# Designed miniproteins, single chains, continued (5), part 40

Each design is a single chain, and the fold is of that chain. pLDDT is the mean over its residues in the fold that is shown.

## One batch from the design tools (miniprotein)

Design m17363
Fold by ESMFold2-Fast:
Parts: C-alpha cells; structure tokens; sequence
Structure m17363 (fold): chain A 108 residues (1-108)
C-alpha cells in the first residue's frame, strides 16, 4: 500500500492487487482525475468515497460510470446517505460495481 496525491485528493494505492482507493471526492473533475490515474498506471479496480450532497454525488457517479466502463475498471463506491442510489445508477449505466471484498477477490 502506497499513499499518493493527485489534484488535492489523497489516494491509497495497492500495486499488488491493482486497486486504487480515493476518499473525499465531491466533483466530476476529481473522479475523472482518479479514474485516469488508475487507467494510466494499469489499475483494474477503484474504491471511491463520494462526498457532498445527493445531486453532487449523482453527477460524480455519472462520470465514474462512463470512464470505468470505457477503461474496463471495476468500481466499489460509497456515498454517505446515497450509497444504494449511486450504486444503482452506476449499474444502470453499465459499470462493473463490486464490494471492496469482491474487488480484492477479482484482482487475486
């Protein structure tokens, strides 16, 4: 596990399992930066905690779904107060949405 910084976001990087975690994301721009970092470094999974209000979380989730699907990256997402709605939106948009445990199992 390695800690990295990108666009002011703190990332937890697992090079062995090809997973990157990011917390405190509240904008589509922050989500794009994290997913593009994962793609550029060959990571296959991301764990994202979306913050902000419901509308902000749903807009960030749309960008997350689009880029994750485009790059073949599996996602685990948490959005306090809106987690189920965000997960359902991601799945409806064709993203591969997994639990953190399932992400780890898939990478093994």
Amino acid sequence: MEIRQINGVTLSVDKEDKIVGATGLSSPESVRAVVEYAKENGYTGIVVRLTGNREEALEAAKVLAELAKKYGISVSVFSPGHTSEVQELLRSLGADVLSVGDLLDKSR
Scores: mean pLDDT 77

Design m17364
Fold by ESMFold2-Fast:
Structure m17364 (fold): chain A 84 residues (1-84)
Amino acid sequence: SAMEAAAKAAEEAIAELEALLEENEAKLTPEQVAVLRQALERARALLEKIKKELSGEEAVAALEKLTADVEGLKAYLEELVAAS
C-alpha cells in the first residue's frame, strides 16, 4: 500500500541518518551529536505516532514530510562534517 511504502521510506531515512551519525560522531562536537541524537529520537517518536494515529492520505503526507525532514537532517550532518 501507499502507506506501507511511505512508512518504509521514512524508516530507511531514519536508519541512514543513524548510521551516518555513528560513522561521523568523532568528527562532530558533543553538542552537535546531542542535537542530532535528539532530532533522531523525535523522528522515531513521530514515525510511531503517525503509524498509530493516522491512516490513508493523511498518514502518507505526514510520512513523506517526515522523510523530507530526515533528509534535511542528513544534509545538515554532512555540512557539519564538511565544515569541521
Scores: mean pLDDT 88

Design m17365
Fold by ESMFold2-Fast:
Structure m17365 (fold): chain A 72 residues (1-72)
Amino acid sequence: SPELVEALVDADPQGLRELLRKVTDPEEIEKAIDEAARRLQQRHPEISYDEAREMVRKAVETLRAALAREEA
């Protein structure tokens, strides 16, 4: 989802929260993480793709864990 990629790159917590409620397919989430990592590396060439991907992945995991707790 282009919207999910933009929210990940912009670090918009509220936008990410709403989008992660709509986008529940793990494959779509993984593709969004990969695309956001590529865009972050383009903005910050000093970090590696692997570093950018880990940063985005940790942010998504943290938000997904928070959402799961709020819905339980």
Scores: mean pLDDT 76

Design m17366
Fold by ESMFold2-Fast:
Structure m17366 (fold): chain A 97 residues (1-97)
Amino acid sequence: MEKSPIEILEELAKEYKDTFPEIAQRAERAIKLVKEKDYEGLKELARELVSRFPEATDEERAALRKLIGVLLSYLPEEDRKEIIEEFQKAEAERLKK
């Protein structure tokens, strides 16, 4: 059975609290933004996570992918597409080095 997006955010905050405190804090911030229905704040948070992605370790990238995926599920199709394009561009730049 699938978990709700907010349950996934709560699990990410608990799972990464000790290993990647920044990811846990961003997951907690995402929960607050979802509850406040601050979709612009969620879009900005997704962009922050995408910008961090190229410099992250492999384990941290797995956590970031999960968090970004949940955030995108709350965004309109237009905003989701924009963030995905930014993410693909960041990955392309990382792979060139």
Scores: mean pLDDT 78

Design m17367
Fold by ESMFold2-Fast:
Structure m17367 (fold): chain A 105 residues (1-105)
Amino acid sequence: MTEEERRKLLEEITERVLKLWDEAVAGNPEAQKKLEELGRLVDEVRRLISKAPKEVQERYEKDLKEARENSLNGLELQAREWAIHYLYALELDPEIAKRIEEVLK
């Protein structure tokens, strides 16, 4: 995957998470359940990263710093961080990545 493809995927998933959040806040019970499931999957990816090689952990910390610098508010930051966790799931555990994709449908 190229850097450009990774950037486009990050933005696409960030937008999907923000849409899911808007639907959940509007009172959609299906969206609320999906958001809770997505949060649990993100926590699983965080655990995988904590056990990954040092190079992966350092790259992850850099990605989180860039997300913080490129986010206008806490909601956008959270959505962007969750999109980053999806990208790391694709690398570290494709089965978890697939579950995240199913939640975002």
Scores: mean pLDDT 86

Design m17368
Fold by ESMFold2-Fast:
Structure m17368 (fold): chain A 67 residues (1-67)
Amino acid sequence: MYQLSPRELAALKALISDPSGILSGSEIIKRTGVSRATINRLVERGLIERTPKGYRLASLGLLVARA
């Protein structure tokens, strides 16, 4: 079951709303107020993934953000 805090959900929605689909960790923190530890947890849960350019939504994260 994917029970997310409002700030974790806001991080996923920030990624979905960005035209590039990619945000740096610092940009996610600025837009949503989540900690870097929270970003790492979202990666471990398979909701977002690391890329050379930043973080993007994984397929599971996209499903959860749109639910």
Scores: mean pLDDT 78

Design m17369
Fold by ESMFold2-Fast:
Structure m17369 (fold): chain A 58 residues (1-58)
Amino acid sequence: RERALEMARVMVEQGKLAAASDYFAAAGDRERAARLRELAAQPPSEEVRREALKIAEE
């Protein structure tokens, strides 16, 4: 579980938002997983990346 959360954060830092969403879901954090999946559906931008990092650090 903690390992999945750490991997999710690493994936966000690498810009792999869909993979990060899957890791948060595997860790049982469905709320953050859903939010990251929504961001992954948006075109890549600095704002999307910044919001994803904010979600990962909660």
Scores: mean pLDDT 77

Design m17370
Fold by ESMFold2-Fast:
Structure m17370 (fold): chain A 77 residues (1-77)
Amino acid sequence: SSRQQAQQLISKAVSAAMEGDEDKAVEYATQAGKLMGLSQEQIDQAQQLAKEAAAKAKAGDWDGLDLSIQQLVKVLM
């Protein structure tokens, strides 16, 4: 189902962000948003949050990473 596919893509986006892989985090977040039929504004928000999460992971800012991931998941679900 589209919901199960979106859940898998969200999990991949979170994993990529935790690894500091900005490009993959944005790619998976974008795919999840499109699959869920989100607006372009919501997809843009998810992309920005995925970028921020990956940047926080690279910086070792685990508190900032956790907040960005929570916001990303909230936008996509």
Scores: mean pLDDT 87

Design m17371
Fold by ESMFold2-Fast:
Structure m17371 (fold): chain A 65 residues (1-65)
Amino acid sequence: MEELIEKFSKLATRLVIEKGTDIFSAEEIREAAEEAGFSKEQIDVLVEKGEGKTAGELMEIVREL
């Protein structure tokens, strides 16, 4: 789990730098979570709870997985 969270965090940081905002769309969350290696069930939870949330809020949701 820690490795998946770390990889997701790095991908999210890259997106913040590229977009200039820490708010992610459902598609961006799904793509980052898939690349990080989360399960389909975990990805669905992240997308449902994390869409429109800040990176900090999204990482809090990840802790619930």
Scores: mean pLDDT 77

Design m17372
Fold by ESMFold2-Fast:
Structure m17372 (fold): chain A 75 residues (1-75)
Amino acid sequence: SKEEILEKIRDLLMRSRGKAREAALEAIKEELRKHGIPVPENASPAELLDKLKTLDEEQLKEVLEAAVKAIEEAE
């Protein structure tokens, strides 16, 4: 469900730290922009989560996949 994917993204952000967290936040910003949602450079995690609520389930799945990949690449 959409709520389940949002929860996974939130938990991923809360558990990630340092470079991995920065990479995940950047990936989320880029995915939001890719789906036509404007995101300022300095958007907070709370603002990003709010904007993610406007995406559909398939778009949220793409965001989750991008964030996971960004964390893996940051290692």
Scores: mean pLDDT 83

Design m17373
Fold by ESMFold2-Fast:
Structure m17373 (fold): chain A 59 residues (1-59)
Amino acid sequence: SNLEKAREEVREKIEEKGYLTDQELEDIAKRFGVSLSTVKRIAFEEMHKRAKKQREEAL
């Protein structure tokens, strides 16, 4: 789905640099036809998952 594709791209960028710019959020929203609010929520969720993964890797 378009939501899954948007989430995947957000996840890749979060793993790469830990954040997304407002322009990147807007671009993803436009390309996948999802609302900016949805993309922002996805970014928040993926940042949370990244933090959890880093704690797991630290053991």
Scores: mean pLDDT 78

Design m17374
Fold by ESMFold2-Fast:
Structure m17374 (fold): chain A 72 residues (1-72)
Amino acid sequence: MLSPREIAEAAIKAVNSDLPRETQIRLLAGELQRYLGLSPEEARELAERLVEMAEKGASVEELAEFVREFLE
């Protein structure tokens, strides 16, 4: 996944999974690192923020906007 929307959808899917929160963050961070070339620290920061926003009911569009802002 490379688009902000696809990343947003992955975050929502992670939050809706039965996996522990730390596992959700770790898996999402791994995807961000692989597909966006982010450092481990940057990928974890973005993943943690996306999971937090998704847990609070953020929409796909809100998450996608945050991803765009983070990458700029």
Scores: mean pLDDT 81

Design m17375
Fold by ESMFold2-Fast:
Parts: structure tokens; C-alpha cells; sequence
Structure m17375 (fold): chain A 64 residues (1-64)
């Protein structure tokens, strides 16, 4: 599902950030954004917001 792909991309973003891989972080950020937009386009607004909130939490935890 798109939600599963988005959560996988979130986990890969964390791994890239921990590794200091800026290119991988950008690539996964773009993937996450694309998946959020696809969820919204399908009328899955609650799922899209859940993924967005998880991403914000990750960014806050990594960069404070």
C-alpha cells in the first residue's frame, strides 16, 4: 500500500540521516512528499496527515 511505502521511506530517511548521506536524505524526502501527495489525490487525507506528522516528528528528533 502507499502507507506502507511511505513508512518504509520514512525509515530509510532516518537511516540516511544517521549515516550523514545527504543525497539519500533528499531522495527519500522527495519520495515521502510524492507518496503524501498520492494519498491526498486518492482522498486518503487522514493517512496523508499521519505520514506528514510522523515525518515532522522524525525531523524534530534528528535536528531538534
Amino acid sequence: SLVEKAREALEKFKEAAEAGDSQAMIDYLNEITKLIDELRAQGKDEEAESIRAEFEKIVKELFQ
Scores: mean pLDDT 83

Design m17376
Fold by ESMFold2-Fast:
Structure m17376 (fold): chain A 68 residues (1-68)
Amino acid sequence: GPLGERGLELARQGRWDEAAELFKQAAIDEVKAGDVTGAERYGVEAVLLGHPEVAQATADAIKEALAA
C-alpha cells in the first residue's frame, strides 16, 4: 500500500526513524485488510537491512492489531 511504499523509499534513503513509523502504520492497515503476510514483509526487510529494532516494532504493531 502507499504507506508501505513510502516507508521503503525512506529506508532506502537511510531515514530509518521515519521508515519505522510508516512500516508500523502500513502493517496495521494490512492486518486490518486481512493481509498478515503482507504486513510481516516490512519486518523481514528491516532485518535484512540490519535494523532488528524496526522489525521488532513492526512485529509488536502486528500483534496489537491482531488482538483488536
Scores: mean pLDDT 81

Design m17377
Fold by ESMFold2-Fast:
Structure m17377 (fold): chain A 75 residues (1-75)
Amino acid sequence: VQKLLEEAERARAKAEEHRALAEKYYAEGKELMKDPSKYTQASAKYVLGVGHDTEAALYERKAEELEKKAEELRA
C-alpha cells in the first residue's frame, strides 16, 4: 500500500512539472502571436504546450489508478 502511494505521489509531481512546461509554452506562443511574421514559431510553441498537457494528463491518470488500487487493498 505505502509503495503504491509513493508511486502515485511521484506521478503527481511529474504531472505538475508537465503542466508548468505547458503553461510556459502557451505564454511564449501568445507573445509570438503579437508578430504576424512569427505565426509559425507561435504555432510550434502551442504544439509543445499541448504535448506537455497530454503527458500531464497521463501522469494524473496513473496517480489516480495507483491511489484507487491502494484504497482497494485496504478493503
Scores: mean pLDDT 82

Design m17378
Fold by ESMFold2-Fast:
Structure m17378 (fold): chain A 93 residues (1-93)
Amino acid sequence: GAMAQAYLDKLKEIQQQIKNTNDPEEIMKLVEEAMKIAEDALATISNREDLLKILDLVQEILKLAMDKAPEHVAELIGRLLRVIGLKIELELK
C-alpha cells in the first residue's frame, strides 16, 4: 500500500546514504534510523507481504553496513538475526 511504499522509499534513501559514506559512526546512525523505520512499520502495517518487503530491505541495509563498517560487525550481526527472526515469524503466519 501507499504507507508501505513511503517506508520503502525512506529505507532506499538510507541505503544510498550508507553507499555514499565511509564514516562508520554515520553508517551506524543510518542503521539505527532503518531499525526505527522497521519498528514503526511493524506497529503500523498489517499486510504481511508489505512487512516482508520492508524487512528484506532492512536486511540488505544491515549487510551493506557490515561490509562498510566491519568494526561494528558484532552489533550488526545481532540486528540482522533479529530481522531474520521477524521475517521467519511473518512467513509462518
Scores: mean pLDDT 88

Design m17379
Fold by ESMFold2-Fast:
Structure m17379 (fold): chain A 83 residues (1-83)
Amino acid sequence: MEEEKKIEEQADVLTGYGLSLLEDDPEKGAELVANGIVEAFKNPKYKKAAELGMERLLEIAKENPDLYPYAQKAYELAKKKIS
């Protein structure tokens, strides 16, 4: 439970800060989120948080139509760089 909560908090940090920039600079916000997730995947300690972050981008796109194109862009960019 404490470990699960920590992973959720890490995922929120990975997506939240970058997404907060989407209103001011949507291109940079999407790139920041994507790069943060990619870097988290390189560290086994943060891999689960990065995976949860990817899921959260899809949920944000579904729940916030105005953010859909940017959340989708961040997701696709991160997916391409991880592969």
Scores: mean pLDDT 71

Design m17380
Fold by ESMFold2-Fast:
Parts: sequence; C-alpha cells; structure tokens
Structure m17380 (fold): chain A 80 residues (1-80)
Amino acid sequence: GLSDIIAQLEAIYASTNDPVLQKLAKQAIEAIRNRDVFGLEITEGLLGIVIGVANLINDSSLKSQAEQILELVRRAIELL
C-alpha cells in the first residue's frame, strides 16, 4: 500500500549520500501524503533525467538508486 511505499522512500532518503536523490525521495513522500499525482509525475520525469545522466557518466550506484525511487513513484501513481 501507500504506507509501505512511503516507508521504502524514507529508508532510501536516510541511506543515500546523493543530495539530488534525497530531495527527489522527500518530494515523492510529500506528494504521496498530499495525493498529488501531478507532483509524482514531475518527480518521475526528473528521475528519468537522473537515470539518463547516470548512464552517460557510468555511475551505476546513482542509476540503481534512482531506478528504485522511480519504481516506487510509479507504484504510488497507480495506487492514487
């Protein structure tokens, strides 16, 4: 459910050292709490850009973490 998605996003927020991923995870949590589907769709688009950049610079850690947040954002959109 949405509470499980929030818990997973909070765990990523607490464990990641990347400030962009921290901000995107926090924005996703706030958008879910506010039932802001449009805010989640914006966050999804931004995560797509982060994944694209991670591919260009060969940062597998950034890519993996961004893909995890993206999957959670997409699941949240489907549940709202």
Scores: mean pLDDT 91

Design m17381
Fold by ESMFold2-Fast:
Structure m17381 (fold): chain A 76 residues (1-76)
Amino acid sequence: AKELIEELKKIIEENGLKEFYSLVEELEKLLPTDPRLLELLKEKLEKIKNGADVKKELLELEVEVGVIELREAVLK
């Protein structure tokens, strides 16, 4: 989990996408509680490594994290 977050931070820094730092913060909080996020993050990072649009993949990840946050808030 830590290594994936570090890789994501590096991608954000290298691409100047500072608007996604809030996504990193939310992922750091949620990754210990939701194993689906670990698989999702791995998938998004793999797509980026294979030449996918970084901003598009991060926007999709942000939406999916938001859905998980909403679900967790409802399923207390």
Scores: mean pLDDT 74

Design m17382
Fold by ESMFold2-Fast:
Structure m17382 (fold): chain A 81 residues (1-81)
Amino acid sequence: MSAAARVLEALLAWARTIEDPALREAAEGAATIASMGVRDGESVENVVAAVRAYLDEVGVPEALREELLARLTELLTQAAA
């Protein structure tokens, strides 16, 4: 499985545990942005920055934003290795 597909599937699996439909949709959008960045060869820093900007624009709670970004950073670090 590609690194991009692995990041997408891992974040989507986590997003399915979110009971709020709007927050789940935001997390799924973040997963898609992250996957596209990995596919296009973007740096970990650039992918995280793009996802953070998206989450800030859609207005997710800080706690969810920080949890998602922490999970994303770990997945991107594993994918880059």
Scores: mean pLDDT 82

Design m17383
Fold by ESMFold2-Fast:
Structure m17383 (fold): chain A 60 residues (1-60)
Amino acid sequence: MISPEIQKLIDELKEVVKDDPEELEQIDIMEERAKTYTPEEQEILKGILKKLLEQYKKLK
């Protein structure tokens, strides 16, 4: 259902935000929703997740 690359990005995001319970909850909700996405929607999500992860690591 969810691609391994998207799962890896979600796991990395959870690690980055592990000290923020509210952000962790939002990532969990996103993961559940991603399981219902089409392949095209998953590719769009992958791009969004990569950009979001980069912003979090830079402390946006």
Scores: mean pLDDT 77

Design m17384
Fold by ESMFold2-Fast:
Structure m17384 (fold): chain A 63 residues (1-63)
Amino acid sequence: NEVLAIKEGIYEATGKELSDEEAKEILEMIKKGASVEEIAAKIVEATGASEEKAKEIAERLVE
C-alpha cells in the first residue's frame, strides 16, 4: 500500500513510473529519516525530474 502510494504520487507529479524497487528504496529512506535533499536526489535519479520539482515531491512525502 505505501509502495503503491509513492509510485502513484511520483507518477502524477512527474509522469514517470517508478519500479517497485525504486519506490521501496524511497520508502525506506523516509522511514530512516533521510533529509528532503537526499530523497529529492533519489527522485531526480529515478525520474529525471528537475531538482526543484523533486524537492517539492520529497517535502510532501516526508509529511
Scores: mean pLDDT 81

Design m17385
Fold by ESMFold2-Fast:
Structure m17385 (fold): chain A 85 residues (1-85)
Amino acid sequence: MEDIIEFLKPYLEALLDSLGVPEERREEIVEKVIAYIKENIDKLKSLGDLLDFAGDKAVEIVVEEMEEIPPKLQTYLERRRARRA
């Protein structure tokens, strides 16, 4: 569990950076995503499922809590929608 969380922190920080999320917002978003993962850990069957869930929740939280959506995040949302379709 702890090892997975330590791996997820740099992954989520890199993802949020690539999406143009300000550094001061990243820690709060990472903590919220990790909390959701802990609540749903029994439903996540693989590392791939875990990463997909983490990415989806990070994007959902950013869209909900940020006043202005970064252009890079908009591109990421389009890619995620295409992948699900």
Scores: mean pLDDT 72

Design m17386
Fold by ESMFold2-Fast:
Structure m17386 (fold): chain A 68 residues (1-68)
Amino acid sequence: IPKEKIYEIIDKLKPYLPDELYTVVRDALDKAIENNDKEGLIRVLEYLKKVAPPSLQEEIDKIIEELK
């Protein structure tokens, strides 16, 4: 699991997320990483892609492909 890339993208998304949602998403990512739940990670990343600007959507897609 590309842990560093996932945290990098979430940090770039912070300005586009309400603080409460950022906390929930980060907790979900941490749990999925701890459990090696690649499908859970993909679901969270696909959700984040919906709120991301186009440049970050492309970066998220690259991470999703690495998880497959």
Scores: mean pLDDT 79

Design m17387
Fold by ESMFold2-Fast:
Structure m17387 (fold): chain A 66 residues (1-66)
Amino acid sequence: AGEAVARRLRAELEAAAERLAPTDPALSQKLRDAGVRAEALAREGRIAEAVELAFTTAQEVSDAYR
């Protein structure tokens, strides 16, 4: 169960990081780091925390590009 969520969260954040890498390398790296942490949390069975981390990171990206 947690493995599927872990892979999905990491893939989503990595995709966002690749899209931002040419424009904002620092935010791209932050998204990659968040993806690694969310994957680890989900693999530990901490699914709610993994999802919350992904959501919070997405909000920070949105706020930076307001």
Scores: mean pLDDT 79

Design m17388
Fold by ESMFold2-Fast:
Structure m17388 (fold): chain A 72 residues (1-72)
Amino acid sequence: DDAYIQAELASLDERMREWEVERTKAFEEELKNLKQEGVSQEKLDELMATREKEREAWRKEVEAEKQKIRQE
């Protein structure tokens, strides 16, 4: 059992959690500001769709990194 691999995976999961929390807060604040500025729901939906694509790309990057760590 490799404590190093477990620590690296835990570190990556922690960074992911922090990233997700930070991005969610920033995005919620952005949406709140845009709504107050009278931006249309259509533009808000477009931003949400763009963020979802970014989230999926990030999930793929993280999975690739976890695979590299597991091979150590």
Scores: mean pLDDT 77

Design m17389
Fold by ESMFold2-Fast:
Structure m17389 (fold): chain A 128 residues (1-128)
Amino acid sequence: SMLERIKKILEEGIEKAKAQKNPEERVKTLRDALDKVSFEVLFWVNLGLLTPEDVLEIGKMIAELLLKFAEEHFSPETVEKIKKVIDEYLKKMEEAVEKGDVWRALQALEDFLVEVYKIFEEEAKKLA
């Protein structure tokens, strides 16, 4: 399953990130996993192997894993920022599903990963 492959990449990336003692290095390690996830989803969309519904399911799974990571490593205020980003971008992916537009769903997923990473990078600098 494509979903299981993406989940494995992100779970392995999160484990490597958790092994980093420095908050900024932890977020950089997570970025490498998010870049791999982005590449895999783009590759499968380009091959016509993912539907907009598949991209939404991937987005939901990634959101759950990233929210758990935020809860373990950042303040409650940062967790609330991540929840708002999750709600915004999952809604955009749902709108893409309603339109039958896999490229719109992919764009929403890519923008989601970028916005979550920006928050993590900014907040990690405050912890250092």
Scores: mean pLDDT 89

Design m17390
Fold by ESMFold2-Fast:
Parts: structure tokens; C-alpha cells; sequence
Structure m17390 (fold): chain A 59 residues (1-59)
């Protein structure tokens, strides 16, 4: 459902934030990763966006 996809987006954004902050990333990198996670239309898309944003912030 749209509500479940939205909840997954928020959860993935929170996960990306926590992972990046733990890794010592800047607030700018964290905000960018959160925005990418939230832009996903489905739970899977949100998860993939979060993972990709974390990897891009680390490169």
C-alpha cells in the first residue's frame, strides 16, 4: 500500500542516516542520502536508493 511504502521510505531514510553518522559522514551527505531514500516510490526502490546513496557518500 502507499502507506506501507511511505513507512518503508522513512525507515530506510532513518537507516541511511544512522549508518552514515556512525561512519563519520557529514550532515550534507546524511541529508542527501535521506532525500534519496524518501524519493523511492516502493519499499524496494527506497531501500535500493538508500544503499546506493550510502555507497556514493563513501566514494
Amino acid sequence: SAAEDAAAGEKNAAGAREALLKAGASQEQVDKAEERALSGKTAKESENNAVRAILEAGG
Scores: mean pLDDT 79

Design m17391
Fold by ESMFold2-Fast:
Structure m17391 (fold): chain A 65 residues (1-65)
Amino acid sequence: MTEEELEREIEWAFLVMEVAIAKRSGDKELAKETIKRALERARQLGLPEDFIKWLEEELKKIEES
């Protein structure tokens, strides 16, 4: 694993944690903002499409609730 690959993996893990914490907070606006930032960063990092799709679905659920 290269340093670049390792950094990407670490950032991916942090994005997952941030989204999970925001969703559990009960703050709808915080959750939406966190997921939007996670989506932007995931796309910049070239994270897997499955993760990006999951973030899009999570954002949609919050916006519709």
Scores: mean pLDDT 80

Design m17392
Fold by ESMFold2-Fast:
Structure m17392 (fold): chain A 80 residues (1-80)
Amino acid sequence: SEAERALDEALRAYNEALRDPSKLPEAARKVAEALRLVGRDDVADRIERALRDVPSSDQELLKLVSEGVVEALRAVREAR
């Protein structure tokens, strides 16, 4: 499905960001995209606001992206 493909891309970007923090904004965008495809616009909006709010720390953005990954995985599993 489109959501599963987007989640796979988001997980790859997230794993790369864990090794290289400069890739965290790209991972955040991909995770937000996957979240929107699974109907979690609330979590996607929080990530996108953190990306636009220019004093967001890397730690705060990483926390939001990590939470987004968990929510996207849960939503895909529940869709079955």
Scores: mean pLDDT 80

Design m17393
Fold by ESMFold2-Fast:
Order: sequence, then C-alpha cells, then structure tokens
Structure m17393 (fold): chain A 91 residues (1-91)
Amino acid sequence: MLEELRRMLLESVERARRDGLWDATDEQTEKLIEELLKLYEKHPDFTVVGVSASNGTLSLRVRSPDGRELLLVSSIYDGTIKSTVQELTRT
C-alpha cells in the first residue's frame, strides 16, 4: 500500500515538473513524500481519492469508510517542510 502511494506521489511530481510547476530539488521532493506518507500511516483505514503536486506542495485527499474526507498536505516553506491535516467534508 505505502509503496503504491509513493509511486502515485512520484508520478504526480514528475507531471508537475514537466509542466514547469515543480521547483523542489530531488532531496526536497523525497522529504515531502516521506512526510506525507507518515501522515497517511496514521489513517490506515482511509482510501486515497486524490493526489496533487504543485510549487513544492504535495497533497492527498483521503476518505474514511464512514465518508469523512481529510486533506493531508506537505509543503516547503522557507527551506523547511511543513505538514498539515485538514478535515474537508462531513457527509
């Protein structure tokens, strides 16, 4: 599961890089992916419903079996990596 998610994140980064929307170094990119995977590990029952990558920010939209959605985000700010979890929708 985590290896498949890592692959999806890398593919999203490569698409963003081709479009000129990804300026992070390979080292920074790996750290962003690692932080996002750590966040996802805390929510193992959640299903990935969306991935996006742009301008040093990676995000995962995940959904629980009971319909809760979270946005998991890792981003570069002033040379540091920040991660957040946001609750999006309650159905």
Scores: mean pLDDT 78

Design m17394
Fold by ESMFold2-Fast:
Structure m17394 (fold): chain A 59 residues (1-59)
Amino acid sequence: MISEGERQAIKKLLLQLYPELASDPERLQKVLDEIEEMIEKENLHKTKSVEDLIREALK
């Protein structure tokens, strides 16, 4: 499970990379939830960076 601080850091990074998400809070929340699920899954395997997970979520 990611911490609240990590979740907020990911949200900030998402908005920096994809500022259009600020105008679509429903999509932003969906992407955040998807990234959180992928991070929890990858923490078991420790194979991907947060940046890679963001890229996959927005694919």
Scores: mean pLDDT 71

Design m17395
Fold by ESMFold2-Fast:
Formats: structure tokens, sequence, C-alpha cells
Structure m17395 (fold): chain A 63 residues (1-63)
């Protein structure tokens, strides 16, 4: 399954390499999880990983 992650809050999502995705960005991801520290980790089909605050994102499953 694939998911859409939309950044709806005022905070950007950030990759481990420092790439910043501004509010309003929409990602297609192959999985997501909430980490023990409370951050949401999203993984794209090409293996890139982004951290975001769960309250600042909307997640939906794609058909």
Amino acid sequence: AKYEVRITGSSPAISSDGEILPPGTVLTVVDYKVLPDGDLLATTPDGRRYLAAPEDVEVKELP
C-alpha cells in the first residue's frame, strides 16, 4: 500500500540530510510510523526518510 502525507501545520518536515519540506508539501510514502520520541517518520518509494510532528501532518491511504 502507499500513503499520502500532507504537511498541514506551520512546521516543515526534515530529512536526515537536512532537506526541508515546507508546509503544504504532499509526499507519497510506502510506510510511516511514530517513533518513541513522538516524531513521525515517513519513507518514500525511493528510500528517502522524513521526520515531521504528527500533529502537523495528515496521512491517508492511497488506492
Scores: mean pLDDT 78

Design m17396
Fold by ESMFold2-Fast:
Structure m17396 (fold): chain A 102 residues (1-102)
Amino acid sequence: MHAPEVLVYSLEPLVEGQPNTLVSFVSGLDPPEVTVKWLKNGKELSDVYITPLGRGTTTGLYFLSSYLKVVPDSSDTYELQVSSPSLSSPLVTKATPEGSPG
């Protein structure tokens, strides 16, 4: 059984104060049941858009995306938590916006 794979990225380059969208792509799901949560500074967000489940034609495994609108601030931390019956514990991925040019 494969553990689900999680990718987190932004639609636009992250710039402090500039509205953006964080995207998560969750793939390799079997069974299809999954819970996806976004947290800001440890607090669960309710205003998240989650796509319907898709199914890979080659693998037969399920996938979905979730979208969170953000205004990046260097003082804020974002986390994605993914729970599924295939995981013994939730998979946690940090997604902290960058506030300064590199």
Scores: mean pLDDT 75

Design m17397
Fold by ESMFold2-Fast:
Structure m17397 (fold): chain A 67 residues (1-67)
Amino acid sequence: ERKERLKRFGEKMLEKRSSLSQEDLERLKKVLDEMLKLAEENPDMSGEEWMELLMERLEKLFEELEK
């Protein structure tokens, strides 16, 4: 299930990368920066928990980009 979601994210990201505007790229960068800060602030967080949050955040971002 999680591996399937991660693969789907990768495919969607690659597909959208070719059509992403500068603004969309800045939003993606901000999400990644926020996730890196979250990992630094929560060193006891498991990689599995961090990946789940990353996937949820990316799914939400992609949904917002479709609006």
Scores: mean pLDDT 72

Design m17398
Fold by ESMFold2-Fast:
Structure m17398 (fold): chain A 109 residues (1-109)
Amino acid sequence: SKKKAIEAGVLTGKAFSSLTKEEQIKMAEAMAKAMIEAGKPKEVADSWVLSVKMALEESGKIGASLLVSGGFADMTLKDPELTKKMLEAGAKAVPNAKDLFLKAAKLSG
């Protein structure tokens, strides 16, 4: 549902904003690995990591978190199974925000 997708995006953005810049990059890289393991092209996974790095450089942690929030809301509607795998990979890679990522993953699929 649209409501669950928005809630998943908000929780993902909140989790992301609680992280250091280094943890945000580590999370993005773990999510990219999950995309490749799910059969997505490497170029798509690389674009995800580059988007997070660019958002951090241009908009700081808050701007990057808002970008990620919107992105995960949209992805939950379009590809809930991939979104769930990416969020679970993020929770595993960055335990400091795991509970929010796992809650978002449950809303995604």
Scores: mean pLDDT 82

